Designed miniproteins, single chains, continued (3). Designs and how they scored, part 53

Each design is a single chain, and the fold is of that chain. pLDDT is the mean over its residues in the fold that is shown.

## One batch from the design tools (miniprotein)

Design m9833
Fold by ESMFold2-Fast:
Structure m9833 (fold): chain A 95 residues (1-95)
Amino acid sequence: SAEEKAKRFREELEKLAEEFSAKIKDEKAAQALRQTLEGTAELFESLITTAPRPAEVTAQVLERELRELSRELGIPEELAEETARRVRKILDEIA
């Protein structure tokens, strides 16, 4: 079921990317958020069979990347924090 968990996580992150990118006025920042969430799904898929705590590692990497996006592309900190919180909730439900 590791493959099924990774697939479910990807599907949930694709939905989240559409929801949150719609809240970002800057198309470059919106695209960067979509790419970050796609990379997060790929990271989880790579870690789920190899890492002892794949969900925690995935969440920590995403939180770091979202802070960087907020700093460099002007994504509101509140939106970055909300994105991280929603992804942690998805990980708790799936992983």
Scores: mean pLDDT 86

Design m9834
Fold by ESMFold2-Fast:
Structure m9834 (fold): chain A 61 residues (1-61)
Amino acid sequence: SMMDELIEKFEKAAENLAKKSEGLSEEEKQVYLDIFVAEMRKAGLPEEEIERLKKKLEEKL
């Protein structure tokens, strides 16, 4: 489905963001996390998927 494709794109984006965030401060990582969550909401992801991807990214940051 189009939603499954959107979720997959954000999952890949989370992995890329985690890699790009290596060596950043805790405060900078939090800003990028907040932006990522806002972008997922704007794109219309279900709250369950937003929470899952947020947790996955937090664990890698």
Scores: mean pLDDT 83

Design m9835
Fold by ESMFold2-Fast:
Structure m9835 (fold): chain A 121 residues (1-121)
Amino acid sequence: LTEEEIKRAEEEARRLLEEGKEAFEKGDLEKAKELYEEALLTLPDLRSPLYVEILVNLGKVYLAQGNFELARNIYESLLSSPDPYARALGYYGLGLVYEAQGNYEKAEEYYKKALELDPSL
């Protein structure tokens, strides 16, 4: 891809991400999921900061749908990132999954791990 094609693809992925967030806020979980999946397919480079943001929001969709297995898989995938911010978001997301399942002790453990990597969470 040319530099201009990369920039256009990232701008399109960001537009899809923002539309997905709007759909999620309106409670349209299926539309949010479709928009986030399209954003992932649009990204030219998985090392883009948008990749982490899209995955975090896709995980929130699965969590809101009660699909704890898919939500956990998304957040666990972030733990393999070399970016400590991405790993912090992964731990935070796992905390949310276990909290939603009523496992508050395990949720607290993951939230502590997230805060150790990024105290601003």
Scores: mean pLDDT 87

Design m9836
Fold by ESMFold2-Fast:
Structure m9836 (fold): chain A 114 residues (1-114)
Amino acid sequence: VDPEVEKKVQELLELSKTNPEVARRLVMRAAHAIAYAELGKYDEAIELLEESLEVAREVGDKGGEARILLHLGEIYAKQGKLEEAKELYEKALKIFEELGDEEGVKEVKEALEK
């Protein structure tokens, strides 16, 4: 396991304390998706993030939903699918704005400018 992947897993686990089992599953899937994307395995990364997005929506984790949409957008942008990436970024931005997550809003705005 890449030390950076393990670090991200720990950071996400600390941030999500609502449901330990669901939070842990989302964190592990997000970490694996990031690792797959870094290796250029975008289809595998997208599949894991789409599964994580479904779970986040089922449990009402709006913050998790927005972060997953941001990561999906980043992967689509790396594939050259800029229109799809923009739609995902706009969805994430709306959720972060509704939550008052200023850091999330900043991250999405920076992604939209690229």
Scores: mean pLDDT 74

Design m9837
Fold by ESMFold2-Fast:
Structure m9837 (fold): chain A 64 residues (1-64)
Amino acid sequence: APVFRFDGKDQKSASEAGRKAFEIAKAGGSAVLEGSDGKTGTASGKDDESAFRSVTRAAILAGG
């Protein structure tokens, strides 16, 4: 799965990483979000709703 790194202090960086993860997850793929401290969360889905929920949880786990 692709890894999207972000800086939790930069809202634009976090938003761009989350958007990329959402696009992959809603298409039935999986993506990893990685915060600047090295914590990761995996996002996956099958539709917009499941992808959105998964990306949100992944961002929290990665330091969002």
Scores: mean pLDDT 79

Design m9838
Fold by ESMFold2-Fast:
Structure m9838 (fold): chain A 98 residues (1-98)
Amino acid sequence: MSPTLKLVIIGLRLVALSTEIDLALKTGKGYDEVKKMANDFNDFLLKEYPHFSDEDKQYIIEKLEKLLEYVEELSKKDPRLKPIVDGIKQLIDNLKKM
């Protein structure tokens, strides 16, 4: 599978995760689904990230940092999102060490 196709998959997973976070915030339910999606995405990125070019790695980090800013702002209104914030920070730190 090409790195380009994996970038498309990453983009789709980011959109899906953001949508589930927004839905959980609006409905007060689905936090377990958000956590599951975040964990599945973390596992995918840790496996696939070493195979990307330096330019694609930088792009992925920038997208994750934007997601972090978004979820961190939402976590000020809903503390149940704090584990997701902490998980994204840990993921970014792990990827930067690769």
Scores: mean pLDDT 81

Design m9839
Fold by ESMFold2-Fast:
Structure m9839 (fold): chain A 80 residues (1-80)
Amino acid sequence: APAPASAEELKEKLKELLKKLGYSEKEAEDIINGTEKGIEIIVKLAIENNLLDSLPDPSASILTDEAKEKLEKKLKEKLK
């Protein structure tokens, strides 16, 4: 199958992994749902770990279109 896991299953897995990394449940949900706070956390994490080139693609299937646009805007702002 082209999609081995459902979007819901991937979100649950990501949420659990984020909690293991020390994020709160609310922060994990903010990241998954692409809220402003969640996007800021992802951008900070990417900058600190030099993963800027990997950020949009691995999260693309999980983030909403609006969240992707906000993430691109934040990345451009941080890279200037």
Scores: mean pLDDT 62

Design m9840
Fold by ESMFold2-Fast:
Structure m9840 (fold): chain A 66 residues (1-66)
Amino acid sequence: GNPIFAAKEILKKYEEEGYVTAEDVAEIAKRFGLGPSEVKALLAILESNGLKFSDEEKKYILEAVS
């Protein structure tokens, strides 16, 4: 899967709704077929764009795609 395309969809949701949950990120990552290494790249892109995730949220997202 392509983490850049997943990031674009998540960032659009964030711009339109003002928030994004860990569950939203996990669902979008799964729809794009992202594995754990691609999810790490996705999280780095999202954080560089101003989103913040706790260690527990990051763990949830990574476990959801495993």
Scores: mean pLDDT 87

Design m9841
Fold by ESMFold2-Fast:
Structure m9841 (fold): chain A 104 residues (1-104)
Amino acid sequence: SAQARAIVDEMETLGRLTDHQRRLLTRIIEAALAAGARLSAGSLLNRMIHLYTVYNGKLEIEDIKKAVTPEDKAAIAVGLVVKALSFNDYERAEEIVEEAVKIM
């Protein structure tokens, strides 16, 4: 959607994103918005950074299911995708997106 793309474009102004990251993040954000999430690029990035720091990068797909709000589900999913892509694990990144979309 136009709203999801606008959020991802704004996220890119706050931190550099690859074309592959932009495609995957757009899918997660669309699912979160459809679930009633209230998101901005800044709020999503702040949540992602905080969760990544608190969990020392030990976030898993199961943590998306355990999260209460669609905003937290989106932040966890985004963090997991970014982590998978940092290891060039495109198959894992796609798996995370598919699971996150199903959960939301």
Scores: mean pLDDT 77

Design m9842
Fold by ESMFold2-Fast:
Structure m9842 (fold): chain A 98 residues (1-98)
Amino acid sequence: SEAVKLAEEGIRELRKAIESLEQKNYDEAAKHFERAAKLFEQAADKATNPEVRRLFRSAAETAKQAAEYSKQGKYDEAIRLARTALRVAEEALKLLKE
């Protein structure tokens, strides 16, 4: 499914963002969070289940917030939001594969 491929790529971008944050590369992390958000929005658009759509949109919004905190150098806020976005995106992907 196209939604699965987009969600899996979004999760990969989110993990790259977390790795960049751990290296204190805030600008690179922000770019990866922004790419993850776009991919989750696209996954939501391709999904037909309303709950799956809602979860991917939530993950996208949380990733956008993580990008903003990353741009400000706010590591603790950015990493907490990143982990939240990852959990929500993985839950959405699990439901999408049902």
Scores: mean pLDDT 91

Design m9843
Fold by ESMFold2-Fast:
Structure m9843 (fold): chain A 112 residues (1-112)
Amino acid sequence: MSGQERIDRLRALLHRRDPSYTPTLVMVETFGVDGVVAGVQHQIDQFGLDQTKQQLVHQLRMEADALDEVGEGDRAAQLRALADRVEAATTPAQLLDVVREYAQLAADLLAT
């Protein structure tokens, strides 16, 4: 499968699982890594650390399941490890460090 075909299949799978969810691939493609990190900082400022952590764990696990479906098992395992680190974060700075790694993994997947 080409890189673009894999990305298109990922987008379709994520939309099927949760139509209200904007995939991290789309956010990184639109806003870049720094834009995604800034967006999560805004969520922490508006809704607090614990609610933002719960949402990110859900997103990471959903995207990991979709990565498994397209044969990206190693990347899926990386996202599950990041979800565990999100749950362990006790400060906004620790959470944003994990978010930057997450956004960078999405950026790397977009590279052809």
Scores: mean pLDDT 77

Design m9844
Fold by ESMFold2-Fast:
Structure m9844 (fold): chain A 90 residues (1-90)
Amino acid sequence: MSSVQQQIDQVIQDFQSGMQQVINALQNGVVSQDQAISSLQGMYNISMGNVVDLTSQIPDVDQMDQMYQQYQSQLDQMYSDGVQQINSVS
């Protein structure tokens, strides 16, 4: 449990860092808004895949489902916030 939680926390941190890098690249004119959204979608899909793989290692199905739902909700919120930030950049 604790080891899986630590690995999922790292996935969340990696997603947050990647999102910030994409937003910074957009603000600096390195990427277009469409490219920023595409990059964020790719990172979201990778992070969700990693959460699925990590939670699948939990032997208790109910605990697995609960953790999956919690982290999916967190990633969904972060993704939505990132999309909003990208769409607000001129």
Scores: mean pLDDT 85

Design m9845
Fold by ESMFold2-Fast:
Structure m9845 (fold): chain A 64 residues (1-64)
Amino acid sequence: SRERLLAEVEISLLLMRGAIDLKAGNYEEAAKDFEEAYELSKKHGLERDTQVAKEFAEEAKKKA
């Protein structure tokens, strides 16, 4: 659906911003972006994105 495609774009942007923040050492901001990506991907049943977001969120929170 159109709503799912918009969600996929939003998830991609959140994962990219989170990854940039993680690499820059902005761990708290990265964790927030990955948590939002996790919630959104879980809501839309995007299994792969959900797993990726969960793993990155865990890593960012560990470093924060």
Scores: mean pLDDT 86

Design m9846
Fold by ESMFold2-Fast:
Structure m9846 (fold): chain A 85 residues (1-85)
Amino acid sequence: SLLEEFEKAVEEVKEAIKNQDWQAARQALTDALVTAQEIADRVGADPRPLLELVGRVGRAIDNQDKEAALEAAEELRRKAREVAA
């Protein structure tokens, strides 16, 4: 399912962040972004809240702020579950 694909992508982002592999985190975030947009489109929801959270994760990755990036990635996962419900 799209939600399962999204959750897998977010876990890949989180593991890359934990390993401080910022390039891998950026790549995995791109995959999470695509899947999040597909979830919003499928349920007819506004994608902007998910896109704003993706932006927040990306900024934390750019700043190499591990704690902020992990927190933002978890918020993104929870928001996508909320949208998909």
Scores: mean pLDDT 83

Design m9847
Fold by ESMFold2-Fast:
Structure m9847 (fold): chain A 62 residues (1-62)
Amino acid sequence: AKEKAKEAVKKVVKNEELQAAAEDAIDNAKDVEALKEGAEDSLKTSDNPEEQAAAQAIIDAL
C-alpha cells in the first residue's frame, strides 16, 4: 500500500521537494486509512496543482 502510493507519486510529481514531502507523509501515516484521509484533506485544502496531483495519485494507488 505505502510502496504503491510512493510509486504513484513519483510518476506524477516532477518536483523533488514535493515528491520528498509526499513520501515523508506516506511514511508517517499510521495506516492506509490515515493516509487516505490525509490525501483527501490535501486535495481539498491545497491550491497547488502538483500537490493535488500527488494526493490524487495516493488515493488511486490505495
Scores: mean pLDDT 77

Design m9848
Fold by ESMFold2-Fast:
Structure m9848 (fold): chain A 80 residues (1-80)
Amino acid sequence: SPSPEEQEIIKKVAERAKEEAEKYYKKAKELKEKGEISEEYQEYLKKAEIYYNVAIDYLEQLSKEEAEKFKKEWEKKLKE
């Protein structure tokens, strides 16, 4: 298990990955709203997913339950 100091670093990395995921998702959504379903749109979605998965991977180092909750919340947002 990670030490308390390592847990704080992991939390910070997860938070930054979440912010990057939200940033790229917003960029993709803006393109979709303009009707620009392009390669750029697909790349922003891929980047959002990659950063989201990084956040999940780091959260799992702290708590599998928190990681599963975060994953379900994000999947619901993408489907709605």
Scores: mean pLDDT 83

Design m9849
Fold by ESMFold2-Fast:
Structure m9849 (fold): chain A 80 residues (1-80)
Amino acid sequence: GLTVEECLDVIKSQLEELLKTVPPEEIPNNVKSLLEKYCADLLSQDQIDEFVKLVEDALQVLPPEEVPDAAVELLKILLS
């Protein structure tokens, strides 16, 4: 499995690419799939679902360029 730091780096880079390539309504499901693929050893399903909800909320209140950094900070909280 990935380390915590590797999980954070993958999610940030993939979220930056998703924000450029997919419509906003598809981002939460893509993020869930990425967490299940890369971070399943570090996060329970409940934590993955909670993080996806937090990303949905961030997408509604933050400019798109701030979402990847905000998501990484939220994921750090869940991993502590």
Scores: mean pLDDT 82

Design m9850
Fold by ESMFold2-Fast:
Structure m9850 (fold): chain A 62 residues (1-62)
Amino acid sequence: EDWDVNGDGTIGKEDVGALGVRLGLLPEDASDEEIEAFWERVFSGDPADPHGPAALEARARA
């Protein structure tokens, strides 16, 4: 893949995508749409999502 600094969210989504793959939350071949959906769920703080920021914080504190 070849991403450029064209949009404010583009490079951030790519970083989140890499993190999601490392955490096993995203496939290694995740598309921009998959990454965007994951980004929105993580940062929206969806209380109904068991993989929300609470789970990520638990891993960060480990």
Scores: mean pLDDT 60

Design m9851
Fold by ESMFold2-Fast:
Structure m9851 (fold): chain A 75 residues (1-75)
Amino acid sequence: MKVLDVKVIELPGGDTLVIVVTADKSTSDEDLEKAAEEAVEKLSKELGKELEITNKFITTVGDEKVMSVLVRIVP
C-alpha cells in the first residue's frame, strides 16, 4: 500500500477533527483503514489527548481512494 497524503482538519468548536488519508485506487480498504487508524494514534500521541473515532467512510475520487475519519477529542 502507498499512502499519498494525510490531512488533519479542525472543525469549528475545537473538539472534533477530520483526518483524511489519501491512497491510490488500487489500495485495499483494509490497508487504508489501517493507515487511518495509525494516523489517529500518531496524532493522539502528538496532542497528548485521547482521540475517539466516531465515524469513518471511504470514497473514490478519480484515481484516488480516500478515507475520512471523524475524531472526537476526549476531554
Scores: mean pLDDT 80

Design m9852
Fold by ESMFold2-Fast:
Structure m9852 (fold): chain A 74 residues (1-74)
Amino acid sequence: SKEVEERLKELDKEIEELDREIARLDAEIAALRAANPVLTPEQRKRLLELEIEKALKAMQRAILLLEKKRLLEK
């Protein structure tokens, strides 16, 4: 139905935004790891915060993908 099609478009936009946010976090994590072979305690805390943010966004993305799958299965 048109309603299912519109919801799928909304889910795709939300998933795409989360993909962009995750990619941004991955880039920041990579940059932080590349800056020094030995991280300071402050840098280690920042790295942990970024890893947690990434994990939360990955979980949100997985929930949206599950919703999309359910809509496609009807």
Scores: mean pLDDT 86

Design m9853
Fold by ESMFold2-Fast:
Structure m9853 (fold): chain A 93 residues (1-93)
Amino acid sequence: MEREELIERLREELRRLGFSEELIERLLEALENKAGVATQIRLLAEWLVGGERVEELARLLEESRDLSEEEVLEKLREWGVPEEAIAAILASG
């Protein structure tokens, strides 16, 4: 898949989970600007392949309307997302 398709699919998944457009753009901007191309592709691949994890986040968001950016980052840690990528997301805020 092209990088452009992977980014768009990630946007679509996050949008489907009920994340705000502002939060989606912040997360994607952090990954693009700090994480580097290889890390970004890896994160996208892990998200796309791990369908059950996406559903778990959707359920959590449905049960907790006020899910914070910190809680989203914590879930990424639980799923084994690299600390460098998490640091990049935090640094962008």
Scores: mean pLDDT 53

Design m9854
Fold by ESMFold2-Fast:
Structure m9854 (fold): chain A 74 residues (1-74)
Amino acid sequence: MKLEEEALRLTGEVQALAAALLARHPDARAALEEVLAEPSRRAAEAGEAKDFEAAIEALREARARLEAFAASLE
């Protein structure tokens, strides 16, 4: 369950970061959805397949894209 726990933790991190960013920049919702669309889809597909290593990789990419996007707005 170590990988599943890490995937759940990363999912929570990505959701919290996205919510915080949208609270500061409500007009960025469409752009944020575009930035996260591909890694979110890959994470969901990997989770459904119980491939938690692939889910973790996709979630880490989502977090990195979120951090880069947030930096571009500052």
Scores: mean pLDDT 83

Design m9855
Fold by ESMFold2-Fast:
Structure m9855 (fold): chain A 91 residues (1-91)
Amino acid sequence: DEKEKLIQEIKEASKEIVQAGKDALDGKISIDEAKKKIKEAKEKAKKAIAKLKELGVPESEIKKLELELEISEGLAGIYLGLAKLLEEKKK
């Protein structure tokens, strides 16, 4: 079950990335705090992906997980962009 644990860790990191963006948009955390959380979650996911590669998981499966992570990063980027726009409108 090492493979399943690593996949779950990557999926959790992807959720953490999206949630950090949402929390910044909702004003629950600062944009800088959200960026820190995104960076930490991304590093966690990268380490888990590296371990999956060491376990000989098929390249196609790894690419799918990397794409899902990239999508989560893109969504978080949209939320952070909206949060910045809202802060600018308050000035």
Scores: mean pLDDT 88

Design m9856
Fold by ESMFold2-Fast:
Structure m9856 (fold): chain A 71 residues (1-71)
Amino acid sequence: STIKETLIKQIEELDIPEDVKDYFVSKIKNDEIVSSSEIKQLSDKYNIEPEKIIDIEVIFGQYDIYKAVSK
């Protein structure tokens, strides 16, 4: 899926820790849900800056829409 590939690429291009990228990419590849609470928990754990958290939230907002329409 072009949308799924684009979302993975957007995560991989973020300036965030590699462990966090690998986790999020794995979730997208396996069609698994990522909640805002989970994004916040990981962002707090890895001391991710607010601007980068917004970028993550935007990408997963797009992912949620993709998941909703791809039944």
Scores: mean pLDDT 84

Design m9857
Fold by ESMFold2-Fast:
Structure m9857 (fold): chain A 82 residues (1-82)
Amino acid sequence: MAEAAARIRELSAEAHRLLEQAVRTGSEELARKALELIKEAAELLAEALGVDPEPIFKQNLEDLAKEYPELKKVAEEKLKEF
């Protein structure tokens, strides 16, 4: 449990770092890499909670699109993969 929590925090921190870089540089590639880390973190959290990862990841993408409107297109494209 403690190891999973540490990994989730690490992935979330790295994802936010990449999102900040993506917003600053306009890099869709960095945004996509950040979304992959967010997905991995959501999957680990879902496993720890015994729930489906899809609703967690979907909520994270919706929150991200609200916080970073410039990443809305990338987030919406990722939502279509569900």
Scores: mean pLDDT 78

Design m9858
Fold by ESMFold2-Fast:
Parts: sequence; structure tokens; C-alpha cells
Structure m9858 (fold): chain A 72 residues (1-72)
Amino acid sequence: AALRRETHQLLLEAAKKVQEYLEKNNIKNVLISVRLHADGRVEIEVESDDPEALEFLKKIAEEVRKRQAALR
């Protein structure tokens, strides 16, 4: 229960950062796929037609993974 709630909160914070970045840089779309594993790991796949947006998304995904690992 707690792990799920904290993971959801991390994903919401990440989504807000992504939205702000997209608006600031006039980027129209990105694809983000999240997979939660029973062992507590989170896999995040990101796709964008913009290389700068892709690099930003990878950094956000890395932050989420590191924070999720710290919650275990």
C-alpha cells in the first residue's frame, strides 16, 4: 500500500515536470510507458521525436528509478 502510493506520487511529480518542459519548449507529444515489477523495480520506457525531449525524459526516468530503489 505505502510503496504503491509513493510510486504514484513520484510518477505524478515526474508527469508535472514533463508537462512543464513540453509547454516551455513547444513540444507537442511524448510517449511514456511504466512497468511495475513485483520485486519493487520500476521500468520506464520513453519515446519522443525530439532528441532534447528524449534526453530530458531519460533523466526524469532515472530520478524516478533511483527514488523508487531508495524506497525498498
Scores: mean pLDDT 72

Design m9859
Fold by ESMFold2-Fast:
Structure m9859 (fold): chain A 74 residues (1-74)
Amino acid sequence: SLEELLAAGRAALARHIADLAARGASPEEIRAEADRMIRHLAAHWGRDRGLSPEEVEALTAELRAFVDERIAAL
């Protein structure tokens, strides 16, 4: 389901952001790396899972909002 993919993406991003912050990465570096991860997930969902461009766009928008919230909490 889309909800399962979104939950998995949020969990992966949360771990990645926490790891980068623990290494002393700047907010700008964390945002850039999170964006790379979102692009990688988007490519996987479109090519390997067969999601439509509209579904991919909706999920990536949700993940970008999540990333903004997590970075603001650092």
Scores: mean pLDDT 85

Design m9860
Fold by ESMFold2-Fast:
Structure m9860 (fold): chain A 78 residues (1-78)
Amino acid sequence: SEEELVEAVKEFSKQLLAKVKELMETDPEAAKAVLTAGIKTTDEEIDLARSLGLDKLAAVLEEIRAQLEEMLAEVEAK
């Protein structure tokens, strides 16, 4: 169901964000590469979700994308 997908995506994003935050401290260049790739794949996932009418999933993915962009800006400001 869409609700199961939303829950799985939220859980995965929490784990990914935690690991990227660690990477930002140890290897900012690698963190930047991961965040850049993550934003691109999230854009593709948003487009796919919208094409399938999964509007709730698309909204959650857009929130995740915004968080990834904020983290990328933080790394680039250093």
Scores: mean pLDDT 86

Design m9861
Fold by ESMFold2-Fast:
Structure m9861 (fold): chain A 58 residues (1-58)
Amino acid sequence: MEFVVETVRSEEEARAVVERAAAEGKGADVILHTPTAVRLERYGPDGELLAEVVLPRA
């Protein structure tokens, strides 16, 4: 299975990436940058959240 890797700045961008990847039968690895943290999220091809790691900013 292929995973699309994208860096995004909002939850809406993250959802768009996940939906686009799922439409192609792919999973998505999303790197979400927020003011307080970097969130690493892995989604399956059905748009399901498989794994999440939150890294607080210094």
Scores: mean pLDDT 80

Design m9862
Fold by ESMFold2-Fast:
Structure m9862 (fold): chain A 68 residues (1-68)
Amino acid sequence: ASAALKAAAKVIQELTGLSEEEALAIAEAVALGAPEEALVRLIKDLKPEVSEETAREAVERARAVLAA
């Protein structure tokens, strides 16, 4: 994985509490251009206690990291 992909995964992990492997999978999906709604749903499927707002924020921050 690229340094940017690992950084995006770390942000997702810090915001959602997902495992490193789960966060990396979400970061890869973000990098591949997956729709935000699909990513929010995937995060909530993996960890239902994460709020929709937190899941959305994690996706948005991961996109920002990958765009840098």
Scores: mean pLDDT 84

Design m9863
Fold by ESMFold2-Fast:
Structure m9863 (fold): chain A 99 residues (1-99)
Amino acid sequence: MRQAQIDALAARIAALEARLAALQKTSTNTSLLAQLAATLAQARGYLALGREGKLSEVQLMALSTAIGLLEAAIDYIEQGDYKSAQQLINQANYVLSQI
């Protein structure tokens, strides 16, 4: 189960990175997209620690929660709701800071 969980998180991060790249071609909100990119890079770093067996199940759950918040944030960016997106990015950063 742990390997399948890590592989699922890797696929979700990759999908978010692809969606972010698409938004960077069309969006004028460069600051918000830069914050999203930085948070995704941090999540990618924790995923690497997870692959090395250095994260507990609680820490992997926190990483999954942060990724879910980023998925919701990018949905709000795609809808033009930058205020809700900013709040979710801030929440994701907080969750990742607890790992």
Scores: mean pLDDT 85

Design m9864
Fold by ESMFold2-Fast:
Structure m9864 (fold): chain A 94 residues (1-94)
Amino acid sequence: MVLGAAKTVTLTGNELTATLSVDIPAGQTIVSVTLTVISYELRGSKVSQKTVSYAPQAAPPAAVNTWTFTATLSADNAKVGSKVSVVGTVEVAD
């Protein structure tokens, strides 16, 4: 099963740190975590995409199901003031 969360953030540099919360159902274990970053430039309709995959993370404590994702975007993929869509997915198994 795949769980996900998405949000849009405005960049203040070429490094993006996003915190995404995903509720893990009771009895599930974390298999993989992936972050996909889609950058929208302020000039024109150009779109750039970068996907960052993370090694399986240790299961969060039962009361906290939150991950902080960090991605560094090249100058060609991000400009200050650009809007970025961040999609985090967590694959879980019984």
Scores: mean pLDDT 56

Design m9865
Fold by ESMFold2-Fast:
Structure m9865 (fold): chain A 64 residues (1-64)
Amino acid sequence: SMDDKVQQLTERMIEVLKEGRRRGDWEGVKRRLQQLANEAIDQGIPEERVGQAIQDAIDRVDAE
């Protein structure tokens, strides 16, 4: 379902954020998040849902 695709995107973005925080590589984080966002849009996930996934990923990592 679309919700499953968005959840998978969010989990991938969480992994990118955690890896970047561990390494202190914010340029790599920005690049990888942009790649994931572009791939998601190309696969038919609406931009609004991609933006929500990015925000949810940031919020979940910040809460840890």
Scores: mean pLDDT 86

Design m9866
Fold by ESMFold2-Fast:
Structure m9866 (fold): chain A 87 residues (1-87)
Amino acid sequence: SADEELFLQLGSALHEVILAVEEGVPAEEIIKTLKEFTEKLKEKYPQHAELIDRVEERVIKAIKEKASVEELRKLRRELLAELRAAL
């Protein structure tokens, strides 16, 4: 389903953010890549644009606040639980 595909794609993107932080990729590059990805997702799933925006905003905030890899893993678990409830 479209909801299952969106869940999988967001879960994968959040995992890639965690890997990029762990590898020391600059925050600005991670944020840029995430924004480009979420814009494409909103074009494909316009009915979930608000949900996608909320996920993006929380992840960008965590990156800007220099969240640890473990804090980002916790955030990913929380966001995936919220996505399962919303989708």
Scores: mean pLDDT 89

Design m9867
Fold by ESMFold2-Fast:
Structure m9867 (fold): chain A 62 residues (1-62)
Amino acid sequence: PTPEEGGRGAALAVEKAGYSPEDARITGNSAAEGGGLTGAFVAAMGAKALGYDPIEGFRLGY
């Protein structure tokens, strides 16, 4: 995945977890700006918050 794809995935995961749209936007922007490992890390955290496997979230954001 690209950093932009990781950012979108992280933002969607945060929104689905019930956080505000503003928190989701900030999270997505941070992931997209960092690229690679930053996107993967944020996506992994988002996946864990939703009860998904953090490793799959990491792959999605990578």
Scores: mean pLDDT 63

